# Designed miniproteins, single chains, continued (3), part 47

Each design is a single chain, and the fold is of that chain. pLDDT is the mean over its residues in the fold that is shown.

## One batch from the design tools (miniprotein)

Design m9722
Fold by ESMFold2-Fast:
Structure m9722 (fold): chain A 69 residues (1-69)
Amino acid sequence: GSMEEELIKKAEELDKEAVRAYLEGDYEKAIQLLEEAKKLYEEAGDKEGARRVEKGIEQLREILAQKKA
């Protein structure tokens, strides 16, 4: 595959790992994994993938902030 295809595949794997971290209650790890996935989507030129992941990061950051308040 192209470099872009490999970056997207890696980002999708990180998305799945982030879901697992979220289900385990590790919101900080989930955010870190999604931030890595976002960078890979951006490098691949997948603007829609990057936007989707950014929304997930924002939602998790809101949850984490409420729990730490």
Scores: mean pLDDT 85

Design m9723
Fold by ESMFold2-Fast:
Order: structure tokens, then C-alpha cells, then sequence
Structure m9723 (fold): chain A 120 residues (1-120)
């Protein structure tokens, strides 16, 4: 499987797991997406890094819609923009730092989503 195909498969699985109320499966798919995006940044593969960022941002948006948290949504948008800028400028350290902060926000969204699913 190509890295692009694997990233898309992980993205598709993450969205399916969100729709099915499976927060732990979402967390695992996000963890793998983050790992692949990190490797793309470390290898200077801007195209693959941007694809990973696009899918992580999309997963984050889907989660934010489920949890109704405007502060986490705003932070997601800001970190996505910051990471995209770092990738475009070849700032590997900035891109990795933004990815780490983005993963923290995604995990916070997943934890809130888990709480919401458990309450329903």
C-alpha cells in the first residue's frame, strides 16, 4: 500500500468511527495519521505532509461539530494554519511543534466526544 493510500484509509476509518460513536478507534486512527504526517515532515515530503494535515484537520472539524466546543475549534483552525505555513516554508521544527499541539487538541476533542457518547 502506498503512503497516500494508507493515509486516506486511516482518514476514512476515523470518520466512520466518529459516525459510529467509537472514540477509542478514532484515537488509534488519529495516532497513526499523526505518526505518518510526522514522518512526512521529517523526510521533507511537503505533499504528503500537507495531505496528512488536510485529513487531520478534517477529522478535527468533524469531532468539533460533535462536541460543540468553540475554543477547541478555534485552536484547531489556528494550529492547522500555523502548521501549513511551517510546511510551506520548510520549517521542519515549526511543523513538528504545530503537529504535536494539533495532536493534543485532537485528543482533547476525542475525550470530550467520548464523554458525550457515554452521556447519550
Amino acid sequence: MSLKEKIKELYDKALEHIDNGQPDAVREAVRELVTMTKTAIENGDKELAKLGLQYLASVGTALAEKVDDPELRERLVELTRKMLEAIDNGDKEGALKALSELETVLNELIDRYRAKVAAQ
Scores: mean pLDDT 87

Design m9724
Fold by ESMFold2-Fast:
Formats: sequence, C-alpha cells, structure tokens
Structure m9724 (fold): chain A 103 residues (1-103)
Amino acid sequence: RREAAVVGAEGAIEGVRVLAREVLARHPDDPKARELVELAERVVELGREKLEEAVREGDVERLEEVMLLLVRAKAALQAYLAGEMSVDEAIEELEKILEELEE
C-alpha cells in the first residue's frame, strides 16, 4: 500500500513534468499556457516536498492524498492537451490542487 502510493506519486510527478513540456511545445506563445506550466512546476515542487514529508512521517493516508492530488494534476494537463478542458479550467484545477497540497 505505502510502496504502491509512493510509486504512483512519483509516476504522477514525472507525468506532470512531461505534460508541462508538451504544453509549452504546442503553445509556446500563449501566456495562459505559460501560466498553466508555472502552476504545474509548483505542483511538482510542492508535491515532491509533501510526498517526502508523508513518507518520513509514515502517514499512509496523507501519502495516498498526495498521490491522488498529483494524479489529478496529471489528468488536468492531459484533458487540456486533448481539448477536453480549457486553459482557464486547467489553471483553476491546478490552483485548487496547490491549495490542498499546502494543507
């Protein structure tokens, strides 16, 4: 359970990083796409910090929460790239995820 959540969270972090690079590649001149990428980078930084903290404390519930938040961030970027979510909706979702990660 703990190992699976760590692997899932690490995979989601790498997924967010890869998808953020794809957003910049497809929309290099869009200032909102740049804002979305900046939020994605903050999700990666804070998510990694919170993942390390949850692992150190042995808090399996918090570890699972962090993993699910990172999976949600990855899903929002995928939905935006697929044209299923607007850039404004993706920005709003990542802002909510950052707020939940700070808890």
Scores: mean pLDDT 86

Design m9725
Fold by ESMFold2-Fast:
Structure m9725 (fold): chain A 57 residues (1-57)
Amino acid sequence: TKEELAELVAELVKLGLYDLAEETTTYALELAAKGTEEEAARKGKEYALKKLEELLK
């Protein structure tokens, strides 16, 4: 949901991952412009989690 995405972005900022937070927000906003807010939030969350795993590995 959009609430889960907002919470995830807030956690990324809290962890100092500002670039990832910005990229995730931009990606979700671009998707929301083309489709539904729910789908954009889901894909944004998936994008952030994938990038976060890459950074922590």
Scores: mean pLDDT 79

Design m9726
Fold by ESMFold2-Fast:
Structure m9726 (fold): chain A 90 residues (1-90)
Amino acid sequence: SKEIEYWAAKYLNARKWQPDETIRDFMTALLENPEDEVLYNILAAELIVLDAPEEIINDREKILEIAKKILELLSLPEEEREKRIEELLS
């Protein structure tokens, strides 16, 4: 959905200071352990800082879909990823 793509793009745009491997490892760990409350709460807290609404924060399935979309965006070459993020945030 456009909502999921927006929050994934906004997350990555805010995390340009963080190495790709660190983000990839975190998102992979969350998706492999979707019941892990610590990993869920970390991503939820980071999205709260970005002004994500309660409908996103309190929906585990949406949080997991955002994590999946973050991994998809990270799999793109850097130039294509930057262009795609700009398109999703416009």
Scores: mean pLDDT 88

Design m9727
Fold by ESMFold2-Fast:
Parts: C-alpha cells; sequence; structure tokens
Structure m9727 (fold): chain A 97 residues (1-97)
C-alpha cells in the first residue's frame, strides 16, 4: 500500500463513520453539521483522486452518494444543499476514475 492509498483509506473510513452517524440522527442536521459532512467528503474525494487507485475512487463515490441520499431524506434546506454539493463531488470523483 502506498502512502497515498493509506491516506485515502483513512479519509474514506472517516467519511463512512460520518455517514453512519448521519443515518442515526433523529433531527435534521444544522448548517454547521452539513458543512462538516461536506468537508469530510471533499477531503476523502481529494485523497482518493490523489491516490489514483480505481478501487478507492469507486468506494469514495459510492459512500458520498449514500451520504447525499441520507441528507435528501431530511426536510431541511441546508441538508438539500449539502446533498447537491455531495453529488457534485461524487461526479468529480467518477470523472477522475
Amino acid sequence: MSKEDLEAEIAIAFLEMAVALLKRMKEPPSQEEVDAFVRIARRAAEAAIKSGNPDLLKRVAEVIEEGAKVLESFDSPYARRGAEELRRIAEEVRKAA
């Protein structure tokens, strides 16, 4: 495993944990919480793109798309905007693969 692959794996694991926590939320996330999830997703996407590893690129895109679906399930304008940004990040990842 390269250093870049390890950094991507760690960032994706953090994103997977964040999505799992989001799925357990009973109340819509705040704007600050949505911004934090988007930041975590962007860091994971950037790490996967830098790694150039096709398996990590596929995995991060799938996790980001899952996070977007979870955000879309909340009746919140902040969550809706966060989901739109996550879908844009996933598209950037898919174009890099």
Scores: mean pLDDT 87

Design m9728
Fold by ESMFold2-Fast:
Structure m9728 (fold): chain A 99 residues (1-99)
Amino acid sequence: SKEEKIEAEIGKVLKLLSEIYRLAQQRLTPEQREEVLRVIKRAADKLMGAPEMSVEELEKAFDEILEELRRVLGDDPEMQALIDKIGEELKNIIKVKKE
C-alpha cells in the first residue's frame, strides 16, 4: 500500500538521523549534542505524523526539518552530505503520497 511505502521511506530517514546523532556524539560538545538531539526528536515526531499529512503539510514539515538540521549542523561537510540524503528520501515520501 501507499502507507507501507511511506513507512519504509520514513525508516530510511530515521536511519540517516541516527547516523547524524552518532557523528554528533563523536564531534560535538555536550551543549551542541543536546541541541542536535532536540532537532532530531522534532524531526522524528514530524515523520511519525507523515502518513496522515496532506502533501502541503508534508512539504512544510520536511522544509522545517531540513532547515533545522542545516542550522545546527551546516558547518560540517559530512553532516551536510547526510542532510542532503535525508532531503532526497523526504522527496520520495512526497512522491509516494502524490501517487
Scores: mean pLDDT 86

Design m9729
Fold by ESMFold2-Fast:
Structure m9729 (fold): chain A 75 residues (1-75)
Amino acid sequence: GLEKAEELLKQGIKALEEGDYEKAIELAKKALEATPEENRELRAEALLVIASAYRKLGDEEKAKEYIEKAEKERA
């Protein structure tokens, strides 16, 4: 459950650092799917990784959508 989500998020962040933005999105989405709804901070972190990757790919609209989703997780 949670441990797998944390490992997937760590892998997604590493993919971001390595410039593999498509892989970062895939891994962060898998982390989000594996994260319980009650763990809002981990869900927000996964959404921000997706947003960062979309921004690097030049998809500003998708980046904004995922930032807004992350902010809602914290509200």
Scores: mean pLDDT 87

Design m9730
Fold by ESMFold2-Fast:
Structure m9730 (fold): chain A 73 residues (1-73)
Amino acid sequence: HMEDLRKLAETYRKLAEQYRKMAEAFENAAKDIEARDPSAQEAVDSVRNLAKKYRDMAEQLEKLAEELEKLIE
C-alpha cells in the first residue's frame, strides 16, 4: 500500500535526523576531549568513530527513504 510506504519513508527520515543529531553530539564530545587533552588521540578517535557510525546509519536510512519515495511516484 502506497500510504504505508509513504509513512515508512517519513519514519526513516525522522530516524535519520535523530541519528545525525547523535553524530553531532559525539563529534562535539570528541572536540571537547581533544581540547582538554591533545594527547588523548585514541579516545578522540573512538568517539569520532561513534559519530561516523551514527552518520552512516543516518545515510542508510535516508537512502532507504529515497528508494521508497521513488516507488511511490
Scores: mean pLDDT 86

Design m9731
Fold by ESMFold2-Fast:
Structure m9731 (fold): chain A 68 residues (1-68)
Amino acid sequence: SLTPEQRERARRLAERYGIPVNDGRYAYPRGADLSTATPVKLTDEQAAEYRAMPPEVRREAGRLAAAS
């Protein structure tokens, strides 16, 4: 299970990156309708920052972003 600090980190990732797709190369805006929204390309630095996070934190961030 996630610690409170890991949950807060996941919340910040969700706010910062939205819903990442294609291994963090693109992101949908938080709460976007994935059937109609166009993903925005992330920079190499943003994608690397996202991938550097623990997998559990990244999964929680994706869940929070999708739920928004």
Scores: mean pLDDT 70

Design m9732
Fold by ESMFold2-Fast:
Structure m9732 (fold): chain A 77 residues (1-77)
Amino acid sequence: MEEKAREAKRAVEELGRRVLELAAEGRGSPEELEADPEVRELAERAERLAKELYEAGDWESVREILAMVAETGRRVA
């Protein structure tokens, strides 16, 4: 459980970093983010791990992940 939570948070951190990099380069449109293979792979990984954490009852880790996603969204928007 702890290891899965750490993997999920790392995936979200990497996703946030990549999204912010693309936004800084002027490539932060939804279409460009969806077209980036790294963004797509990291988003799928983060979503899968977050779902597994939720199903396992680790709601604190899910809450932290949602907060990280919301923060990245605010910086891009």
Scores: mean pLDDT 77

Design m9733
Fold by ESMFold2-Fast:
Structure m9733 (fold): chain A 107 residues (1-107)
Amino acid sequence: GSEAEKRALENARKMAEAIAKGDVETALQYARQAAEDIVKSENPVEVAAKALRYIAEGVEKAGRPDLAEQLRGFAEGVRTMGALGLLTPEDAARIFLSVVEAVLEEL
């Protein structure tokens, strides 16, 4: 629902702030919480895409504009796959979490 979407996006913003500060452990905790709320949202694909864009801002502030561009590309990919009916809510959340975990390993 609407509240799950708000929680997912707020957790994505907190994750972006943690990434900008170099706090990978806190970022991963917010990523897991965001993924749970993405599944519960009315528009899980769009919420996952928006969350990835917020994380891209944090990664760019951490000095990795290359990873930020890749995250924006993944956000558009998620939206495209969702528009084609290829993603369940659980798929959107899993892709989101897997992409974030991979990016955090490269920071």
Scores: mean pLDDT 87

Design m9734
Fold by ESMFold2-Fast:
Structure m9734 (fold): chain A 90 residues (1-90)
Amino acid sequence: MEVDKKFLELLGQVADALGKGDIEKAKKILEEMKKLLKDLSYPDFAKMAIKGVENAIKLLEKGEISAEEAEGIVRLQLGMFGLLVKIANK
C-alpha cells in the first residue's frame, strides 16, 4: 500500500507540474513513477497511467494540447488509480 500511495502522490505532483507548464519537472516525476512500477499492487493499470503521463508530456511539448488539457489527462489517471487503491483497502 505505501508504494501505491507514493505512486498516487507522484501522479498528483505530475498533474500539478503539467498544469503549470513545467515539462522538466513533469519528466523527473515520471522517472520516479517508473522506478515504483515493479513494486505496485496494480502494475498493468500503473503502466497505463505512466503511458498516459508520457503521452500528455509529448503532446504538450509538441504544442498539440494546452497545459490544462495535459493536467486533465493525468488527473483522469489519478482518479482511476485512486479508486482501485481505495476499493482494495475495504
Scores: mean pLDDT 80

Design m9735
Fold by ESMFold2-Fast:
Structure m9735 (fold): chain A 84 residues (1-84)
Amino acid sequence: SEQLKEELEREIEDMEVFAEEAKELAKKLNDKELEEMVEKLRKLIERAREALEKGNLEEALQYVMDAGVLEVAISARIVVIKKE
């Protein structure tokens, strides 16, 4: 549906912003695991965008969900590193 496509587009845009911020933090913290997690996140976001462009909403949603789980893991790692 058009509504689902618009919602997925907004979620992907929000995830792209998060990935840019996380990439900047990973460089400042110089943590290899965090850098690898951010790289994996960027690839999932790219896959979600490709699926959305092809009109495969189910595939796009799956990648968005996987990316969301990784965002939570990235946020948790950042908190642990900063409170060390």
Scores: mean pLDDT 88

Design m9736
Fold by ESMFold2-Fast:
Structure m9736 (fold): chain A 69 residues (1-69)
Amino acid sequence: SREQLIAVLESTAASLEDPEASEQVRKVVEDLKNGKISGEEAVERAVEILSKVDPEKAEVLRKIYELLK
């Protein structure tokens, strides 16, 4: 669900050691909450951010999203 995806993305942002990447993921969550982007677009943007700082978390997020479909 959308609420589950928001919770996963918020948890992911909080777990990031890179403060710039954390803020970028938080911005994705804000845009998703405000209806500016779809869940699929939110995952795509978050994966792009994560792939540069934590590739393992990017892969986990992709797999979680497949289960939330």
Scores: mean pLDDT 83

Design m9737
Fold by ESMFold2-Fast:
Structure m9737 (fold): chain A 73 residues (1-73)
Amino acid sequence: SVVFAPLSPEEKAKIEEARRLIKKALELMETDPEEALRLAEKALDIAMSTSPTAEAAVVVLEAAVAISVIRKQ
């Protein structure tokens, strides 16, 4: 089942960091695809290190999609 409890400050910080890295990766994908890929992969690692919540699952999927898009550039 999906966890509906509020995230701890540490979990929330990890999710925010992962989302920041995904946004930066997508920003860089046309100008620096190698750096973009590194950022997206780091975001995936961070998201996968968090507790299994709906928010973490969404960020994992967002990072995986970003990696796929960047690799096709």
Scores: mean pLDDT 78

Design m9738
Fold by ESMFold2-Fast:
Structure m9738 (fold): chain A 66 residues (1-66)
Amino acid sequence: MIKVEATGLSKEGAKAVAQVAEDSGGKAKVEGDKKARVVATGLSPTGATAAALIAIGDGGEAKVSG
């Protein structure tokens, strides 16, 4: 069970991170208006890697744990 916490995201970046988390069988919570934060839990290793890479590519930060 892997958790990804992503911060400093654009609206599109947050949407992409949340979608990858959900497609990975996990759950995602999106917060914030101008800069978004996504907390995703229950990710596969592949899903967690994809979510983190999307967050970093969007100019944000990602913390992976699990």
Scores: mean pLDDT 81

Design m9739
Fold by ESMFold2-Fast:
Structure m9739 (fold): chain A 56 residues (1-56)
Amino acid sequence: MKYRVLEDVPTDGEERTYLRKGEEVELLEEIDEKNVRVRTKEGRVGVVPKSVLEEI
């Protein structure tokens, strides 16, 4: 399922990456109530808050 990033966010954790506003990401897994692991079109993986994503 695809999501759009609503604001510029640094991801956290050991697989740290950076997401930009307007970037499209794919949901890989739900980690907890507030955080999900996502993958960008370039294959970058990171953990972000669900609150910064919009389903498309």
Scores: mean pLDDT 73

Design m9740
Fold by ESMFold2-Fast:
Structure m9740 (fold): chain A 77 residues (1-77)
Amino acid sequence: LMEEAERLYKEAQRLAEEAERAREAGDLERARELYLEAGELLKKAMELKAIAEGKEEMLPEIEKIYERDMEELERML
């Protein structure tokens, strides 16, 4: 779980970097797609980390943070 969480976190960071480059290039549709993919992977990584650390009580909070961050991204893109 922890190893998988770290792998997903690194993949999410890589996709977020690609999204930022697409945004800088003016490709807002690609940037949006990459940011959404990165967000999903980051959420999964956080959930797996919480489970691995015995902090399952944090799962609802992680869900709320993800929803708020996605609303912000949709508003900005």
Scores: mean pLDDT 78

Design m9741
Fold by ESMFold2-Fast:
Structure m9741 (fold): chain A 90 residues (1-90)
Amino acid sequence: SKEELALEAEALLALGRMAAWLGLLDLAIKQFEEAAKLFEEAGDKKGLAKALGELAYVYAKAGKLEEARKAVEEMEKLGGKPSEEVKEAV
């Protein structure tokens, strides 16, 4: 169900945050990308915006500024707002 997809995406967000906290940025990126895809499939715009915000943060931390900017643009289209740290990095 769409609710099950959103729950799987929330689990991937938790795993991605843990990976990011451990400095495993490439793993965090992959987990947040999977979470974003599942939220999109679920039609969960708030979840998708949250996943895109996390992606923007880890992309910026990894020096992937073009990917970070694109994630911010997609998040803002959904009504999300990037953190100040991300805004300053891109």
Scores: mean pLDDT 86

Design m9742
Fold by ESMFold2-Fast:
Structure m9742 (fold): chain A 67 residues (1-67)
Amino acid sequence: VTITLAGSDEKYEVDEKTLEKLLSGEIPSAVVDGKEIIRSGVDGKLYLMDPSLSEAAKEQARKALSK
């Protein structure tokens, strides 16, 4: 399935099952083409994980999304 991320005109090809799990909150993030995609709890849209965050900060973000 081809998706467009919020705030970007770039398109990503994502497996339908992965997209379903990501949008439902079953998984907090998914790696597609080497880029980590997360779902925002504010607007329900998909964004790229901020690459400037430390691994600890990224892990905290993933935990927050899974609550």
Scores: mean pLDDT 70

Design m9743
Fold by ESMFold2-Fast:
Structure m9743 (fold): chain A 69 residues (1-69)
Amino acid sequence: RPPLSETRRRILEAARELVDEGKTPKALTISEIAKRAGVSKSTIYRHFKSKEELLAEVDRLRREEVLAA
């Protein structure tokens, strides 16, 4: 698979950090993720077509971490 862009990785890391801090994926807002990642909401939507797509990717990564533990 092609590597993630640096910005896309930053967005995913920010969302993962918020989930790891105790927020459920559905409770996250794009604004919180944007602030944590240091980007605008429009930048997030350039990399993910929807909030659901972003949160599904974060949830998938988190489940993989749990299964690997």
Scores: mean pLDDT 73

Design m9744
Fold by ESMFold2-Fast:
Structure m9744 (fold): chain A 85 residues (1-85)
Amino acid sequence: VEELAEKIKKEAGPVFTSKTFTNKDKHSTIAMSALNVSKDVKDAEKKLEKMGFVYDKKKGKFIPPKKWDNSNPDDVLKKVSKALS
């Protein structure tokens, strides 16, 4: 869990820590970064969808569930890492 969280955080880079991006943008970046570091992208996509993420094909990114709008990005990172472990 912790190893996957660190890989996702490194892949997300400045977007994860930047004050310029909204929590929704950071949560979306966490989901996309999780796909990029996953060995099975299709399994990871399915797990993210079970968590409430919706993939927008035209925008090419996962949209986070509204229930997490006020969630700290670190907490979302932990939830995503646990689900994909």
Scores: mean pLDDT 77

Design m9745
Fold by ESMFold2-Fast:
Structure m9745 (fold): chain A 55 residues (1-55)
Amino acid sequence: MELEKEMGEKGKKSAENGVKVREEQLGRTASEEERKKLMEKAEKSAKENARRELE
């Protein structure tokens, strides 16, 4: 219930941090499309992990 929502938000924040690290490595800003893709992937992964742990 609230656990899954929390995990989803956590994944989103992790994705933002990942984008920042990547931008630092590249020395440039990541594209908007790349950003969205990264955030979506992170959210899906977090939700899947939470689902597996709940089971």
Scores: mean pLDDT 69

Design m9746
Fold by ESMFold2-Fast:
Structure m9746 (fold): chain A 63 residues (1-63)
Amino acid sequence: GTPTPMQLEIIQARQNGDQERYRELLRQKALEVAEELARAAGLTPEQARELRETLLAIMEENE
């Protein structure tokens, strides 16, 4: 299939060895996935917010 613009940008960042751009794109994608998972799992808006904030904090700490 045809990759989305976001998927192409992630692939390009990884291929170029641009770890900062790759991490930023990965963070954005992780937040999107967390929101989709929250909807699929039937989480409350508050639980979805906590999930997004927790993932963001973990990624910032681990770098």
Scores: mean pLDDT 72

Design m9747
Fold by ESMFold2-Fast:
Structure m9747 (fold): chain A 94 residues (1-94)
Amino acid sequence: ALSAQLALLKAILAANPTGVDYLNLGALYAQLGDYASAIANFKKAIAILGSDNPVALNNLGAAYANLGDTASATANLKKALALNPSFEAAKANL
């Protein structure tokens, strides 16, 4: 279950968390409908992986869109597409 996966990832993150771990945690929060926690974890992922990661930017933009923050959503999705113009998920989310 998603709640069990969330608990497991939080436990893993207690020891040497990676940027990819924060991406996965953010994605699980988004699947649970907790977009505020998803955004917080995607921002942590971007801080570790660098602001030029199109997957992290796409996921952040999609989470903002689900909260109704269309300006932040559009900005992050456009940045993802600028880094990878063939990124179909970011195109679909615009």
Scores: mean pLDDT 80

Design m9748
Fold by ESMFold2-Fast:
Structure m9748 (fold): chain A 67 residues (1-67)
Amino acid sequence: KEELRKKVEEYEKKSKEYQTAIDNLRAARARAPPEQQPLLDDGISTAEKKKNEYEEKAKKLREQLEA
């Protein structure tokens, strides 16, 4: 149980780190010239995908921990 709880916390922490990265990239995009915006959009998309992966992993482990 303790190992599963630790993994949940780890995945939730990773998800929050990616959310911070997304927020930073969105702020950078708002200040960026048009020619740089596509690269930032790509970075945001990648970070969102990773955030979603960790959120899903944390959710599955939480359900397993509660069972």
Scores: mean pLDDT 82

Design m9749
Fold by ESMFold2-Fast:
Structure m9749 (fold): chain A 97 residues (1-97)
Amino acid sequence: SAPVEGLELTVEAPNGSVLRITLDAAGRVSIEVSGGEPSEEIRNIIELARLAEALRVDNTDRVGAFLTAVALVRAGASLEEAKAAFERELAALRARA
């Protein structure tokens, strides 16, 4: 898997709140919120980003797993469903390595 040289994800919620997440090459996560009160969707994505830092999302496959979990939250899945899917995909990636 290719290392991540840095990734920026911007999520805009219908209430005007904006979340910006930056992942660096070391798997460190920076989180910025602007544009008003964070929605439940934004709060759930922040919790996924914290989990991504704890699990060291530092390569493109692991970033893909994180982005899939974010997409699940944005599609209306619960935080617990998205976390379970993320952890399952990371376990599958570890088993293939």
Scores: mean pLDDT 79

Design m9750
Fold by ESMFold2-Fast:
Structure m9750 (fold): chain A 95 residues (1-95)
Amino acid sequence: EEEEIERKAKLLSEATGVDPEKIRRILEKVRNGEVLSDEDIDTLKEIARALGLPPEVLGVLDEIKAGKYSKEEQVKFAKSLLDGAYWVVELDKKL
């Protein structure tokens, strides 16, 4: 389980230029269903920008920082974003 988080953090870091320790922390929090900090949300925004994700993704992250989403909704969104980002990076490397 820890090995999977470390592998995902490394691959996302290589693709986005974001610090792998910041990505690893967010992956662990999401796995544990923990509330994300403003710094964690800013890291997710960096990932989204680096991968060219739609502006709607950044809008949702800003709404999360503004306290407009429940803990469960925040975790679900972050998990979907990270899973999607990892899938895009993995597909690019397979081609």
Scores: mean pLDDT 81

Design m9751
Fold by ESMFold2-Fast:
Structure m9751 (fold): chain A 92 residues (1-92)
Amino acid sequence: SVDDLLDEFFGEVVAELEERARQNPDLSVEQLRDIARKKLREFAKKHPEIAEKLQRMASEALGREVTPEEAIDLLAERLARGVYDYVKAREA
């Protein structure tokens, strides 16, 4: 299903961000965000149904209409920040 595909992809993005942060401890949250954004955009291009799903989810969460690009940006920020905070806490 679309939901299963999206869940698998989220897991892959999180794993990649964690690995990047482990390989380079000096990576900023902004750099992790840019990595996540690129992966999300590439995935959405391969799976247009995912782009529509992300837009719908973000619009519902924010209570307003959100473009697909804005939904990707918001998700990239959230994933990057979560990974950054988690990795920094573990290495402290």
Scores: mean pLDDT 80

Design m9752
Fold by ESMFold2-Fast:
Structure m9752 (fold): chain A 59 residues (1-59)
Amino acid sequence: GSLVGKTKVMVEARELGYSDIEAKKVFELLVKEGYTPEELATMSSEEIRELIERAAEKL
């Protein structure tokens, strides 16, 4: 279950032009903010992209 949410974040971050290292850090920040991998797995690409942009401001 958890792998799907991480994969969504990694794929969408790459599409936005972030590196794999940045994408991993974004995923780790989202988990620290209280988002579960299962919750992320249920989100749309649009919702995931919005969360990535917000987390990337903290990189």
Scores: mean pLDDT 82

Design m9753
Fold by ESMFold2-Fast:
Structure m9753 (fold): chain A 89 residues (1-89)
Amino acid sequence: MEAVERAIEEARRRADEAARRIAEQVARAVREGASELELEILRAMLDIAVAVEALVLAHEAGEEVGRRFGDEARARAEALIAAAVEAAR
């Protein structure tokens, strides 16, 4: 249990940090008049970052744990990106 809890906490920390960095890049891109394609690239980078953390966690704690983490992390990241876009308007 302790090792699984630590793995989840570390994965969440890394995914949240990646989401915050990408949200900052999205906010900057929106302020600078970036194209839809540039925003799509940033979203793809976020999807990759979340997928990597979910796969690492699945390897360490099991497929079900990784899948649930991935779903939750993606939802949190999407909300953060949406907030960053609105704040940059």
Scores: mean pLDDT 81

Design m9754
Fold by ESMFold2-Fast:
Structure m9754 (fold): chain A 75 residues (1-75)
Amino acid sequence: MKEAERLYREGLELAETDPLRAGILYAQAGQLAYEAGNYEEAARYYRLASEYFRRAGLPTAAGHAELASKEAEKK
């Protein structure tokens, strides 16, 4: 199984109970997708990370994830 997809699925399991951990898992999935050259998938995962960091009360982390998503979209 692709590692990025595995982290994304783990994030889905935690999304409602632990938004901080879900955000971290989505950010890790985004990084792995980006390293693999799957920029569209990376942008999607970073966007999810931004959303869940915002839900966790971490606006600076959410902003960094949003910038990473935009960077991936440019590729």
Scores: mean pLDDT 84

Design m9755
Fold by ESMFold2-Fast:
Structure m9755 (fold): chain A 77 residues (1-77)
Amino acid sequence: MMSEESIEAAKKLPASVAVPLLVRELESPDPQARIDAALALGAIGDPRAIEPLRRALEKETDPAVREAIRRALAAIG
C-alpha cells in the first residue's frame, strides 16, 4: 500500500512485510535483536512465522532467546 507518511508506515508495517523483516532479525548476531524479533513475531501472531521460528530455535544457543522463541510459538499456535 502506498502512503505519504512513509516513516509512520515503516513503524506499523503490515504482517506480510513485517514478518519477513523480523524473520531476518532472528539471524542477527545481537541476542537482544533476536529476542525483540521473536517477541514481535509472537505479538503479530502470523502462522507464516511458525516455520522460521522453529528453525531459529533449533540453531539458538542463548537461553533467553530460546525462551522468547518458545513464547512466540506458543502465542501463534
Scores: mean pLDDT 75

